# Designs tried in a protein design run: designed miniproteins, single chains, continued (3). Part 24

Each design is a single chain, and the fold is of that chain. pLDDT is the mean over its residues in the fold that is shown.

## One batch from the design tools (miniprotein)

Design m8810
Fold by ESMFold2-Fast:
Structure m8810 (fold): chain A 117 residues (1-117)
Amino acid sequence: MGLPAGFVPGPPVEGEPIYAVRVETDDALVEATVFSDGRVVGIATDKKTGTKVPVRGRWDPAAGEVHLEAKEPIPALDGEGRGEVVDLKTGKVYPAEGRGEGNRIDVRWDPAAARPL
C-alpha cells in the first residue's frame, strides 16, 4: 500500500546535527552529537563493564569546546582522552583532546589542524 498524498510525518526536530564527537580514554569511550542549537547529547561507555551512561552538555563555539556531564560519576572517564570531531556539513575531521573528571568530560579541538590548503 502506498502513502496517502499530503502525508506529514510530524513536527520538525529543533536543531540539526553539526558535529560528531568521538573521544576515548584508557577505560572509556564517549560518543556525542553537537546540534546547531548548542545542545550536545551522547553516551559514555565503560570499557571494563560495558555500562552505557547518557551524557548531556553544551557547545561553546567561541572556545571550540564541548562540556559534557553524566548524572553519576563515571571513574572510567577520569584522565586524558583523545579522538576526533567530524564536521557533518563539510566532512572535515579535527583531532580532539578530552579530559574527564568525576561525572564530567570536556572536549576541545583545533579547527586549524583540519583545514585543506
Scores: mean pLDDT 76

Design m8811
Fold by ESMFold2-Fast:
Order: C-alpha cells, then structure tokens, then sequence
Structure m8811 (fold): chain A 64 residues (1-64)
C-alpha cells in the first residue's frame, strides 16, 4: 500500500539509491511499490543505479 511504498522509498533514500533516479523514474518506482510490484521497482532502480536487481529486491523486502 501507499504507507509501505513510502517506507520503502525512505529506506532507499538512506541507501543513496533514490539520488540516482530522475523525477519520472522516482514517480514510476512509487507507482510500482504502491501496486505491490517489487520486481518491477527493483528492475527500474537497478537500471538507474547499476546495482543488481536481486540486491535491490532484497533491500525492498527488508523495508516492507
């Protein structure tokens, strides 16, 4: 839900991952997290950050 998405985004910000996203990418990540699409969010952040999608997925699961 929106609360879980907000918590996940706050955690990603702490890890320095959100600074690597454009404003459009950040909005799309928020949309995907609100929809419960953790895999989609992880892929997008992976492409923007250069971190493996698997590691981003693990971070998101820890935050949710």
Amino acid sequence: GAHDAERALAYLATQGLLDKLSAEQGREVHRLLVAGDIEGAARLISRASGEPAERIRELLEEAL
Scores: mean pLDDT 80

Design m8812
Fold by ESMFold2-Fast:
Structure m8812 (fold): chain A 89 residues (1-89)
Amino acid sequence: SLKDYAIEELEQLREDVLAWLERYNIPEDILKEVRKKLDEVFEKAKSEIDNAKTKQEIIDILVKAGRELSKIYDEALKKVEELRKHHHH
């Protein structure tokens, strides 16, 4: 179904984001917090997709989830840069 396909796309997107973060050598403690936030976003999006009645609603949910992922990613990068600045002059 379209809903099942959308959920599979969300799961793939989650995996892609995690792989992307690993390439940037994100510290494990920060990565652990990011994984929790990602899980919350995806669980909420899956629930919203299950309740969606139109294709447009599914698209809107995916767009919203993508924006939340982008914010989580940006915040993780900012934390990493802050840690680097504290350890080097």
Scores: mean pLDDT 79

Design m8813
Fold by ESMFold2-Fast:
Structure m8813 (fold): chain A 73 residues (1-73)
Amino acid sequence: DLVRVVPVSGVLTKAVTPTERGLIRLNDGSVRRVLTASDAEEAGDVRATFLGPPVPGTEAIGFLLESLEESIV
């Protein structure tokens, strides 16, 4: 599986429901749209990036697909 880990502000809480697999709640209370490793690969040639200041010692597992997010409006 293709897994990408990006540093984020605080701690990420992965979506627990299968319907919300693309959503991750942050400790800030904000919700971000992310992809799972499989979804990122299925998307094809895309870049997964998470926006936020990195917290040293805190690493989050998530992907923010900028290209896919633009196509879905």
Scores: mean pLDDT 36

Design m8814
Fold by ESMFold2-Fast:
Structure m8814 (fold): chain A 93 residues (1-93)
Amino acid sequence: SMMERLVRMYREVREIARRTAREHNIPEAVAESLVALVMEAAHRVATGEMSFEEAVEELRRRVEELTADLSPEQRAAVRETLERMVEIMRRSL
């Protein structure tokens, strides 16, 4: 069901975000904000408020803003992680 897919997506996205934060010394607050942005984007797609393409474009922009004060290495790690999360969204939605 859609509810089961969204719950599985949340758990997977959260675990990936926390792992990336631990491996690259990124603040936990940033990891939690990343998860919130991804789940907000997924919800807007699931409800028909936004197309997948529009939601992903806005999500990438907001994540760049979220990570502006991080090191280049940390920003690269978050960008790579976000692309994995986008693929999870694509398969789950």
Scores: mean pLDDT 88

Design m8815
Fold by ESMFold2-Fast:
Structure m8815 (fold): chain A 75 residues (1-75)
Amino acid sequence: DRKIEFGEKVFLEVVKWIEENGVKLTEEAKDELGEKIEKLLEDDSVTEEELLDFTRKELEEAKKEGKVEPVDRFS
């Protein structure tokens, strides 16, 4: 399933970014990213590489806009 496979790749990229930056997206920013990813997945011409590049750019933009919060160290 293309959506499951690409979703797993996006999830791993987000996890890696969180580990490197020590912050996670706010719930609102996470929902916005999810909607954008879902919309891109409706286009069968979008490649895995394009999706991952888009994900990285959105994560960095959210960080610049302050749409991040610290990872809960006790969860």
Scores: mean pLDDT 78

Design m8816
Fold by ESMFold2-Fast:
Structure m8816 (fold): chain A 100 residues (1-100)
Amino acid sequence: DPKKELEELLEKAIEYFEKAARTDGEEQAEYLKKASDYLVKARDLVLKYNKKELYDLLIEGYKKMIEILENAEYNKELFKFLIERLKRQIKALQKLLEKL
């Protein structure tokens, strides 16, 4: 079930972004890497199955991740660049969704 698999991947990405937002230094970098790895898997899954429902879930997941990073306790400047990248990815996903 690609929807259930996507939900599990997004939950893991969100978990690691929340951990990154609560720490700094090397541990933050490790959590951001894990979050990124789960996001890559989530994006690949959505592109593979190419269904509106999966794009909608991924976009909502990205919005939740942005909210978490905007409320980060440490290294707000680093998270600002990541937030802008996630916002650009949402726009790209919305353009792909419009072509379905």
Scores: mean pLDDT 86

Design m8817
Fold by ESMFold2-Fast:
Structure m8817 (fold): chain A 74 residues (1-74)
Amino acid sequence: AAAAREAMKLAVNRVVSEAAKRLEAGEDPEKVKEEAVARLRAELSRIPGVDEAAIEAAVAAVEQSVDFFAEQLA
């Protein structure tokens, strides 16, 4: 449980950090969001003990973070 939650947190932080850098570089926010979500789902699905509900919650949080960063850079 604890190891899976820590791995999930690290994956989310990594994906959000990379998305923020891509948005700062002027990449299309919708493309960045789609690719961040796809990458996050792939990384989280490899972590033992992470269920679908946890994956969808993390995806929603990452989408909100990307939207927030895109608005700050507008």
Scores: mean pLDDT 82

Design m8818
Fold by ESMFold2-Fast:
Structure m8818 (fold): chain A 86 residues (1-86)
Amino acid sequence: SEELDKAGYEAGRLAGRMAQEHGPDAGRKGWFEGGYLAGKAAGSPQEGTDHAGRGVGIGAREANATPVQASAMGKGASDGAQKGAE
């Protein structure tokens, strides 16, 4: 849904800011938490992962993330979504 895509995007922006201010671990936590909420809302790991991934892609692009960084962000959001859907 649009709401899940937005959650992923906001998690991306939050993770980027937290990484800059508090180091990489804080950034990873932001991505995971965004994915977790998306997974919980979707009620399934696959649906949560798909929606969170789209939001992460948009957020990473707007933050000027490299392809490697964007891939890592997507992985964090995916892991969070799987856990949230449990």
Scores: mean pLDDT 62

Design m8819
Fold by ESMFold2-Fast:
Formats: C-alpha cells, sequence, structure tokens
Structure m8819 (fold): chain A 71 residues (1-71)
C-alpha cells in the first residue's frame, strides 16, 4: 500500500514533467520504480494507461486512483 502510494505519486510527477505517457515512457518509469524496489509499477501503469489517449485523460485516471488509495 505505501509502495503503491509512492509509485502513483511518482507516476503523477513523471507525467507532469514529460507531458506524455507513451510506450517508451512506460518502460522508463517501470525501470525507475524497479530500481527503487517498487515491484507493482507495471500494474499501476496498466490501470491508468490508455493507448492513444490525451495526457489530460491519463492525469484524470491518476487522480481517481489516488482518491481510491487515500481511503
Amino acid sequence: SEKEEEAIEELAKYVEEKGKLDADDVLEFQRQMTERGIENAGLILTAVHIKGSDIEAIKEKIEELKKKIER
């Protein structure tokens, strides 16, 4: 749970800095999370990533996921 919260916060930060989340971004984010010992980053990415979606839709999914975990 705490590692999930950290991964979601880092994903939000990554998306804000990059302004996109394409296949290369997904791979890079997974690598960064794995180096930090966060093994479930792939599941989080799958939950929020919609191929071909606008960055606004991805950000909205991240916020929805944050709300569910903060409960």
Scores: mean pLDDT 69

Design m8820
Fold by ESMFold2-Fast:
Structure m8820 (fold): chain A 73 residues (1-73)
Amino acid sequence: SSALEKFAETMALTPEQREAARILAAGGTLGPDDPLARAVRNLQRLVGYPGPVDGRAGPALRALLLEALERVS
């Protein structure tokens, strides 16, 4: 989405972080053994995830990402 593109540009996301954000915004999940787990940890820090920075991308991280996307749209 255009909001995801604005967020990626504003936050200077790497290609891996942008791909992780795209998957998560589309309703996907990523585990700690995924090649994108490091990118997920960076997204957790970037959006201020209150739980452990463990590289797991699920509904809680998705909700925070969607809130961040609303702020840049």
Scores: mean pLDDT 85

Design m8821
Fold by ESMFold2-Fast:
Structure m8821 (fold): chain A 55 residues (1-55)
Amino acid sequence: SSEREKVLREVAEKLREIGDLTQKYLNGLRNKKLGKITEEEEKAIKEMEEGIKAA
């Protein structure tokens, strides 16, 4: 039904947004593991992790 299609599109949109944020976070973690990350970037990742834990 058209209503189900609308819900699926909204869910897909939100999943894309979450996917983009997740990709950036994971890339930051990889850079951290490889020792390529700056102190500022490392702090930003830690703040994101604390935010997720608090949610």
Scores: mean pLDDT 74

Design m8822
Fold by ESMFold2-Fast:
Structure m8822 (fold): chain A 88 residues (1-88)
Amino acid sequence: SEETFARALVVAVLLSPHTGIEIELERGEQTERSDGRRFHVPFDPFSRLSEEERERRVAAIVETWGLSDEQVERARREAEAQLRALER
C-alpha cells in the first residue's frame, strides 16, 4: 500500500512536466487520506515544480520511502501503462 503510493509519487513527479497527470494520480493513489488512515505525503507532487526540483524530489522520495531499484523500475513501467490508459 505505502510502497504503491510512493511509486505513484515518483511517477507523478517524473511525468508532471510532460502530461499533467498529477491530478489523475491524486484521485487513484491516495495522495491525501482516501483510505482513512494517516498518510503523509513527503512532498506535494501536485505542486508545479521546476524540472531541476523534480529530480531532487524523486531522489528524496526514493530515499524517504526506501524504494529499491527494482521497485522504481516497476513504477516507471506501470506509470507508462497508466498514462496510456489515461490518454484514451
Scores: mean pLDDT 57

Design m8823
Fold by ESMFold2-Fast:
Structure m8823 (fold): chain A 87 residues (1-87)
Amino acid sequence: SVAEAVRRAKETVEALRRLMEENKITDPRSLKLLAEMEELVRYMEATKLSPAELAELMKRFEALAGQLMQLITVENGNVPVALRPPP
C-alpha cells in the first residue's frame, strides 16, 4: 500500500540519520543525500499521490538511498543488512 511504502521510506531515513550520527559522518555529499531523501519523504506524506507518481518518487528515493549506501560503505566498510534493498 502507499501508506506502507511511505512508512518504510521514513524508517529508512531515520535509520540512516542515526547511523550517520553514531559514526560522526559529516561529509557534505552524504548530508546532502540524506536531506534530499528527507525532503522526498515529507513531500510523499504531504501530497496525495497517484500510484504512478508514487512509483516515480520511490525510484528517485531508491537511487538516492543507493548513492548514500555506497558512500557509507566506502567510509565504514559495511552497511547493515536492514538498510540494504532486498535482492
Scores: mean pLDDT 77

Design m8824
Fold by ESMFold2-Fast:
Structure m8824 (fold): chain A 55 residues (1-55)
Amino acid sequence: SLEEKIKQIEEELERLTREGVRAAIAGDWPTLQALVDRSRALREELEKLKKELEK
């Protein structure tokens, strides 16, 4: 379902956020940038799915 897909993306975004905090603390900016890029793509998909769910 759309709700299941949304939940899966939200869980992945939370995981990426935790990894990003660790990368930032370690000063690993290339890794942080890669995580940011991935999270942006996932947020775009999440917004699309939420828009579909609202219909």
Scores: mean pLDDT 83

Design m8825
Fold by ESMFold2-Fast:
Structure m8825 (fold): chain A 89 residues (1-89)
Amino acid sequence: AAQARYDAEFDRILDEIAELKGLTPEEREAFRQKYRAARDALRQKHSDEYARINAEEAALTPEELHRRFDLGVEVLKIAVDYVVELREV
């Protein structure tokens, strides 16, 4: 399912960010749990909006869907760069 794949990628990104930040195994687990809980709570709070987004994506052409995913990847790259920069401060 799309959500399961997003969740798996999200967890992988969190692990990479935690490694870049030099977190201990215990801090990594707390970091992951905190972000996952926040994500899940946000999805629950905005379930109607999330359902609309999923329905909209399902209606997109393959080309439009690719453009949305590419934009999402670019935003994630910026977020990762920001985290790496903060580690150096």
Scores: mean pLDDT 69

Design m8826
Fold by ESMFold2-Fast:
Structure m8826 (fold): chain A 55 residues (1-55)
Amino acid sequence: SSDAQTKIAALKQFQQSFKQSLDEAVKLGLLSEEQAQEMKQALDQQLQDEIDRLS
């Protein structure tokens, strides 16, 4: 795969790990479910923007 494909794969992995951390933060009472959902939506948008930039 190209370097861009490798970076996209790494970004996807990072985003998934971050989303898992958000779920843990909600469980620990550090974030509301609403805040976590908003952050997850922002992450999805940022990932798409990066894919568009790298393509």
Scores: mean pLDDT 82

Design m8827
Fold by ESMFold2-Fast:
Structure m8827 (fold): chain A 64 residues (1-64)
Amino acid sequence: MKITLTVEVDTTGLSKEEAQKKLEEAMKKARLEGIKLQEKLRKEYPDVDVEVIPEVKAVNADLK
């Protein structure tokens, strides 16, 4: 079972370089939280191959 952990990052008012740095930091945190969630779910549901996929999305570039 695949679960996507999406973290939305508000990059409003940031330069392109600042936005990239903030997204990189958010991805690092998302990976750590994804590992914790994956470990917890695998312990509760050992018969299910649980994979948590971290994803970071920029909010100010998203028109939908």
Scores: mean pLDDT 76

Design m8828
Fold by ESMFold2-Fast:
Structure m8828 (fold): chain A 91 residues (1-91)
Amino acid sequence: MEEKRKEARALLDAAIAALKATADKVSPGLGTALEALARDIAEWALDPKTAEAALKAAEELTKEMDKISPELGKAAQAFLDALRKAVELLA
């Protein structure tokens, strides 16, 4: 379990870093706000009791980010995909 949790955190950290970098290219400072939100969603995903709610939150985040820019939507989709993989690893 600990090794799978470490792998899940590494996947999420990479996806969050990519989301932050893309957001900062769209608007300076947006990346910091999205990093904080994505980290909260990631912690919810790593708890089996809140994992489904975390996936729903990430789905809504992806829709909202796509409305701002397609590149940001793509980065948010990559975060959602990493989140789904992390939840699968801990199942």
Scores: mean pLDDT 84

Design m8829
Fold by ESMFold2-Fast:
Structure m8829 (fold): chain A 67 residues (1-67)
Amino acid sequence: GPLPEKQFASVEEERAQIRKDILALLAAGVPATPGYLFGAVKMAYPKTTLSDADIRNLIEEVLAENA
């Protein structure tokens, strides 16, 4: 669907906020699986301008850095 005009100052800033939330979820002891984290991000950010592919790539980056 069409993206809303309201957005973070940049896509990079929105990605940084989602990274922070993923790290907080991992710290809370949720399953460190791409599928679980993808679902959690979509529930937390239902209005995100990021594509599903971008969200998956971000999760892979966070999991790699935290391994």
Scores: mean pLDDT 74

Design m8830
Fold by ESMFold2-Fast:
Structure m8830 (fold): chain A 77 residues (1-77)
Amino acid sequence: SAEEAEKLAERLYQAALEAIKAGDLETATTLMAAATAYYLLSKGKEEEAAFVLEQVRTMPAESVALVEEIEAEVKAE
């Protein structure tokens, strides 16, 4: 849903800001990309969101695992 996508974008964006504060710019970049994808999805831009999510999947495995953890947490709420 658009509401779930918006919540995902907000959670991923906040996680990205915390990664920036910690100096983990690689993780922050992946989280920001994922946040952008869900923001686009929340605005009904499904094709653009899918494109960005495909790019996220090519990013470092550890940072992608964190995206997946946040996705699971939001979906469980």
Scores: mean pLDDT 87

Design m8831
Fold by ESMFold2-Fast:
Structure m8831 (fold): chain A 83 residues (1-83)
Amino acid sequence: MEIRELLEKAIEYIEKGDFEKAAEYEEKARKLYLEKKPPPEEVLELTAEALRRAAEITKEHAADAAAYLAALDASVAKFRAQL
C-alpha cells in the first residue's frame, strides 16, 4: 500500500538520523492519506494516530538536538570566557 511504503521509508530515515528526509516522507504519507477516499472511521483514526506519532518522534528529536547543541555552545562560550 502506498501510505504504508511512505511510512516505512520515513522510519528508515529516522533510523539513519536523516530527520529532514523522514519529515518529507511523513508529509507525503499524510497528503496521500487526505487525498484518498477515507476508509472506515476506525481505520482512519488509527492511520491518523500513526502519522501523528511518526511526526512527533521526528519533531521531538529535531527540537531536542537543536536545544542540546545550543546549550552545548553556550556552555563552551561561558567556559572560554572564564579562561
Scores: mean pLDDT 60

Design m8832
Fold by ESMFold2-Fast:
Structure m8832 (fold): chain A 76 residues (1-76)
Amino acid sequence: SSEQIQSQATLGVYMMRVEVMKKLGEQLNDQEVIQQADQMQDMLMRAEQAQDSAVTQAAINEFNRQMAAIDAHLRA
């Protein structure tokens, strides 16, 4: 469906953002950031496989929460 295609495109953008975060963690040699990025990528990939807009929205909300935590960690 068109909603499903749009959800997949949205998840793709968030997965790209996780890849950028993982590269940042690698450049900083920060294992906590790398591990968190890997966990977020797994979550987003599982949401993509579910092909459910509600699951996609829940994954996006959790991504935003985890990104805020990483931001706080990097500023500590």
Scores: mean pLDDT 80

Design m8833
Fold by ESMFold2-Fast:
Structure m8833 (fold): chain A 64 residues (1-64)
Amino acid sequence: MSEEEKELKLKADELENKAEGYRSLYQWALEGGPEAAEIGKEHKELSDRYQAEAEELKKKYEEL
């Protein structure tokens, strides 16, 4: 059980780092103009998705 909690926490931390990375890419893309901004929207969506997945994992290990 505690081993699984640790693995879930590490995975959640990894997903949070990915979400932050994609958020940075989105902000960088906004500086590249409108075409880059359209590509950046996908990075924002990935950031939001990874953040949501991290929250789900945190919720799971809090219930263990």
Scores: mean pLDDT 78

Design m8834
Fold by ESMFold2-Fast:
Structure m8834 (fold): chain A 94 residues (1-94)
Amino acid sequence: VAELLRRIAEELRLAAEHVRAGDLEAAFRHLGRVDDLLKQLGEVDPEVAHELYGAIRPHLQLAAEHIQQGDYEGAAEHLLKAAEVAERRAQEAE
């Protein structure tokens, strides 16, 4: 569980870096990996997956809204907040 949570945090940080650089194609590829990792987490621990998704979803939605507005710095900030949530949960799962 902790390794999947750390991987989700890593992919969210990489997505934030690419969004800040204006590389939306690479950013969306990393967000796709977050979706795959959340699915894997749901197969191992559905409760942890549900709680994590509930906690990060508002940040992901705000990031998407900022991307739509062309505010890539604001979008990256929200993706980093989602990464911090996943990282904290990884530390608690150890």
Scores: mean pLDDT 86

Design m8835
Fold by ESMFold2-Fast:
Order: C-alpha cells, then structure tokens, then sequence
Structure m8835 (fold): chain A 88 residues (1-88)
C-alpha cells in the first residue's frame, strides 16, 4: 500500500514537470494513473474527471499540492468511497 510519504514523492515528481507548481487535469490524470496502478485499480476517464473536479475545490482548473494529497490520500485509504463521489 502507498504511504503518505510515497504519495508526496509522486505528487512532487508530477509538480516538478509543471512550470506553475500546480497540476492541470492532464498532469493530474498521469499522477492518478500511476497511483491507481500501484493500488491495482482501473479508473475510467469519467472517474478521473470526477476526481479532478472533487479535488479542485477552488474551481480554478488546477490542483495545489494540498488538494492532490487530500484526494489521493482518500483514494489510498478507501478507493470505493472516494470513487463513489467521482461517479456523482
């Protein structure tokens, strides 16, 4: 299972590729696919889009490190509960 430390490393790696220091939907999609692969999860494009919307609390179309960590931490702890919010 992924620890919060491993999640932070993955988020920091994704952020290092972003000039703004924030994750757009494409960067988040790549990060989420890597996390899902490590968790043995298959995510639909609809679920990925829903998770991005759920994490984008400010509605600005990009995610901060804190927003990404909160969402991905939830996905690691309870994938079913986290994915159910993305499906609605």
Amino acid sequence: KLTNEELLELINKALSKQPSGRLDEEAFRELLREVAKKLGLELSDEEIAGLFRAADVDGDGVLSKSEALLLLGGLVENPELTLSSARE
Scores: mean pLDDT 75

Design m8836
Fold by ESMFold2-Fast:
Structure m8836 (fold): chain A 92 residues (1-92)
Amino acid sequence: MEERMRQAGQEVLELLSKHEEELEAALDDSTADEEVFRKIGEILGFSDEETEELLRRTGTADAATAVAMLLHLGLPELAEEFERRLRERRAA
């Protein structure tokens, strides 16, 4: 794998681990997928442009799906919780 992508992945995993409590709080407090995505981006320190670039790299047009993939890499329990809540909100 490319060193640049490996470094970015490691930094993201470290940020997810450091901000686990804040990510969980964002999931509890948010009423919509887009609000959760915005809060997670802020917690991770991503700009809007960096967030858009991340979406392109993950190959998804759905910001919520991209966030779920990121959580799954570093925090699989939060990823499952996030996906569950998204499914519930989309079904309502």
Scores: mean pLDDT 57

Design m8837
Fold by ESMFold2-Fast:
Structure m8837 (fold): chain A 107 residues (1-107)
Amino acid sequence: MTKEEEIEKKIEEISRLLREIKEAVEKGIADEEVRRKLEELERLIDELKKSLEPRDSLYGVLELSRAAADLARGWVEGKLNEEERKETLDLLDFSIGALNFKSRPVR
């Protein structure tokens, strides 16, 4: 597999986890499975950052995805109010869109 193909696969996995976490937050689900998905998301983001080229604009999108994960974790821990939950959902949605735009195999 090429380095670009490996990056694309990780982007797809991160996007999938962000979508699953967004669905859980929308449904008000804050169980152990959601916590595990947040841990996996954080690990994949950190791994992908290590795999990026210094010139890659994707790094900023990964920082945004990490911020979305941090807000979702705050909600799962019961630290967020309804307005902050809405902000979390908006940031998750924006992060998913940004990742999908950057997941092109050739640039």
Scores: mean pLDDT 78

Design m8838
Fold by ESMFold2-Fast:
Structure m8838 (fold): chain A 67 residues (1-67)
Amino acid sequence: GKKLKVTPLSLEFRDGVALVTAKVEYLGESWTVTYEIPVEGDSVDLSAVFAEVKRRAEEEAKKKFPE
């Protein structure tokens, strides 16, 4: 089955933002994405951050490869 694969490459925390860079692989193609995910204070829910990264990657992949 053709499935989206997201591999985290780097994670940086800045003022109120988690800056995530990831490699996206879909349909034999690969590209790098960088997303700025808003976070509250000094506390970060990593599972929520990566869920949002995957969500954005899936939306971009769907736009690039409409099926």
Scores: mean pLDDT 77

Design m8839
Fold by ESMFold2-Fast:
Structure m8839 (fold): chain A 97 residues (1-97)
Amino acid sequence: KLKEAIERAKEEAERFKELVEEVGKAEAYRIMAEEYEKKAKESTDLLEKLSYLIRAENYLLLAIEEEGEATKEEEEKIKELSEEAEKLTKQIHEQLK
């Protein structure tokens, strides 16, 4: 599945590049974060949901880094995403035991 992972990464990079051209880098990161948060909410698979939550959090962190400062709303959102990811991680570990 390495080839599939590379193709997915390339598609992600192209999508991000298009967004940067339309809205700028910080807003592109926020849009990517929102897209992954939505995918996480729609996913019924715990591992897939966790993967999407981690991606959403990472994109929000990149948006904050680009802006230089986090808004209160962005700080609360990162906290929510981190807490949800931690809960899912615990559920996954319990199911594997």
Scores: mean pLDDT 80

Design m8840
Fold by ESMFold2-Fast:
Parts: structure tokens; sequence; C-alpha cells
Structure m8840 (fold): chain A 71 residues (1-71)
């Protein structure tokens, strides 16, 4: 749902702001995270922690898919 996506997006933004991370996420990446986690913030944090270890500044759906395959 739009509400679930907005909640996950706001959570990701808050984590990035707290860590002062320069990383950005595409809309497709956020949608992939929502699909994988069902909007669960604990699962989102676990996935985000792995995505934040990637050297890339722009996180795409392909990056999310690759991290999920390694879980």
Amino acid sequence: SAATRARVEAFIRTVLETLQSPKTFTDAAIEAIVRATGGDLRATLALLSRLLQLPELHITEAHVRAVLASL
C-alpha cells in the first residue's frame, strides 16, 4: 500500500540522516524493499544495514535483489 511504502521510505530516510549517509535510493529500490519486507521495520533495518555496506552511492532495485539473494 501507499501508506506502507511511505512508512518504509520515511524510516530509510531517518536511518540515512542519523548515520549522515550520502546514499540515495531509487523508487524501484524502495519498492523492492517493501515487497521483500512487507513493511516490517525490523526486516527493513536488517536489509538496510547490508545495503549501507555497499560502496555504491545510488542504490537500485538490482542492489536490493543481490543483497536478498545473499540472505
Scores: mean pLDDT 85

Design m8841
Fold by ESMFold2-Fast:
Structure m8841 (fold): chain A 108 residues (1-108)
Amino acid sequence: SPVEKAKELIKQGKLDEAEKILRDFLKENPDSPEAPEAYALLGLVYALRGEIDKAIEYFKKAVELAPDDPELWYLVGSAAIFLANVFNDEELRKLGLEYIKKARELLK
């Protein structure tokens, strides 16, 4: 899928190509079950560029589209914690802890 291709491009550091594929995918398939993950990956692309405010905006969009998916809350929360440690960012740390807590609540 385009989302899986974008993941590989992110791993290769090809952030501009990954962003284009994700944006084109979301424009063509806004109601896809893969749309929440595509928004999470856009958040990761922006975070890797140091654009933390945009990253947080996209992370929020991802979980808002699938609020009952514990795996998505955990995925986004874990990414936010990792990025918070890399960038020493308190907002990402708070977001990540909140999202991991939400994932745990949904698994009960």
Scores: mean pLDDT 87

Design m8842
Fold by ESMFold2-Fast:
Structure m8842 (fold): chain A 77 residues (1-77)
Amino acid sequence: SREEVVRRWGVRALEIAVKRLGLDPALVTEFQRMSPEEQREFMKELAKKLAENLSEDEIRAFEEELTAEGRRLAEEA
């Protein structure tokens, strides 16, 4: 379903972001166990860390990777 594709893409986006920041992959599993409010705060801090630690070129590469993964998941659905 479309809802399942969106969910998988969101998880994949988080995995890529965590990997690019050199963080523990276990954070993805921990995030999925959080409440919606805790997830919002986590994503806010993650976005801040991406902006502070990645160059503009790395952010662009990350956005391109996210777009490619989103297209791939939609095509597989």
Scores: mean pLDDT 78

Design m8843
Fold by ESMFold2-Fast:
Structure m8843 (fold): chain A 85 residues (1-85)
Amino acid sequence: MAEEIINQPTLEKAKEAMLAFFNELLPRFEEEMKKVKNVEDAREFVLKFLTEHFGLSPEEQELLREDIYAGLVAVLDRLVDAITK
């Protein structure tokens, strides 16, 4: 097994793109979330936002509906797995 990935330029680009994407989206996401005061609307907003921007699977969407933290952890784990493979 390789200790480091062979596609290092791809990994670096993925990290930079992801950080730039999060840094650009995070302030918008935070502002919109502050406007949402209904818990159900907040969950639907998070689901819609992540689905539109990250292409969530149906399983990830259902996990987010049941437990927002577990769903977010699953999405992050998948993204980390994608950039390390």
Scores: mean pLDDT 60

Design m8844
Fold by ESMFold2-Fast:
Structure m8844 (fold): chain A 64 residues (1-64)
Amino acid sequence: SAMDKMIGEAIEEVLRRHPHASREEVFRETARLFRERYPDVELDEERLRQMLEEAVAKHLLLPG
């Protein structure tokens, strides 16, 4: 979906800038970056949380 693409691109950018960030740090920084890039779009925070849990489960992101 368009939302998944926008969130995914923001997560990728945050992990590029902060390669050792925890899940909570990536959530916070991704939400900030998403709102800066898409000020007229409401962020689906539940979908962001789901995508980060999937990344943790796949060992692409630290759990803390």
Scores: mean pLDDT 82

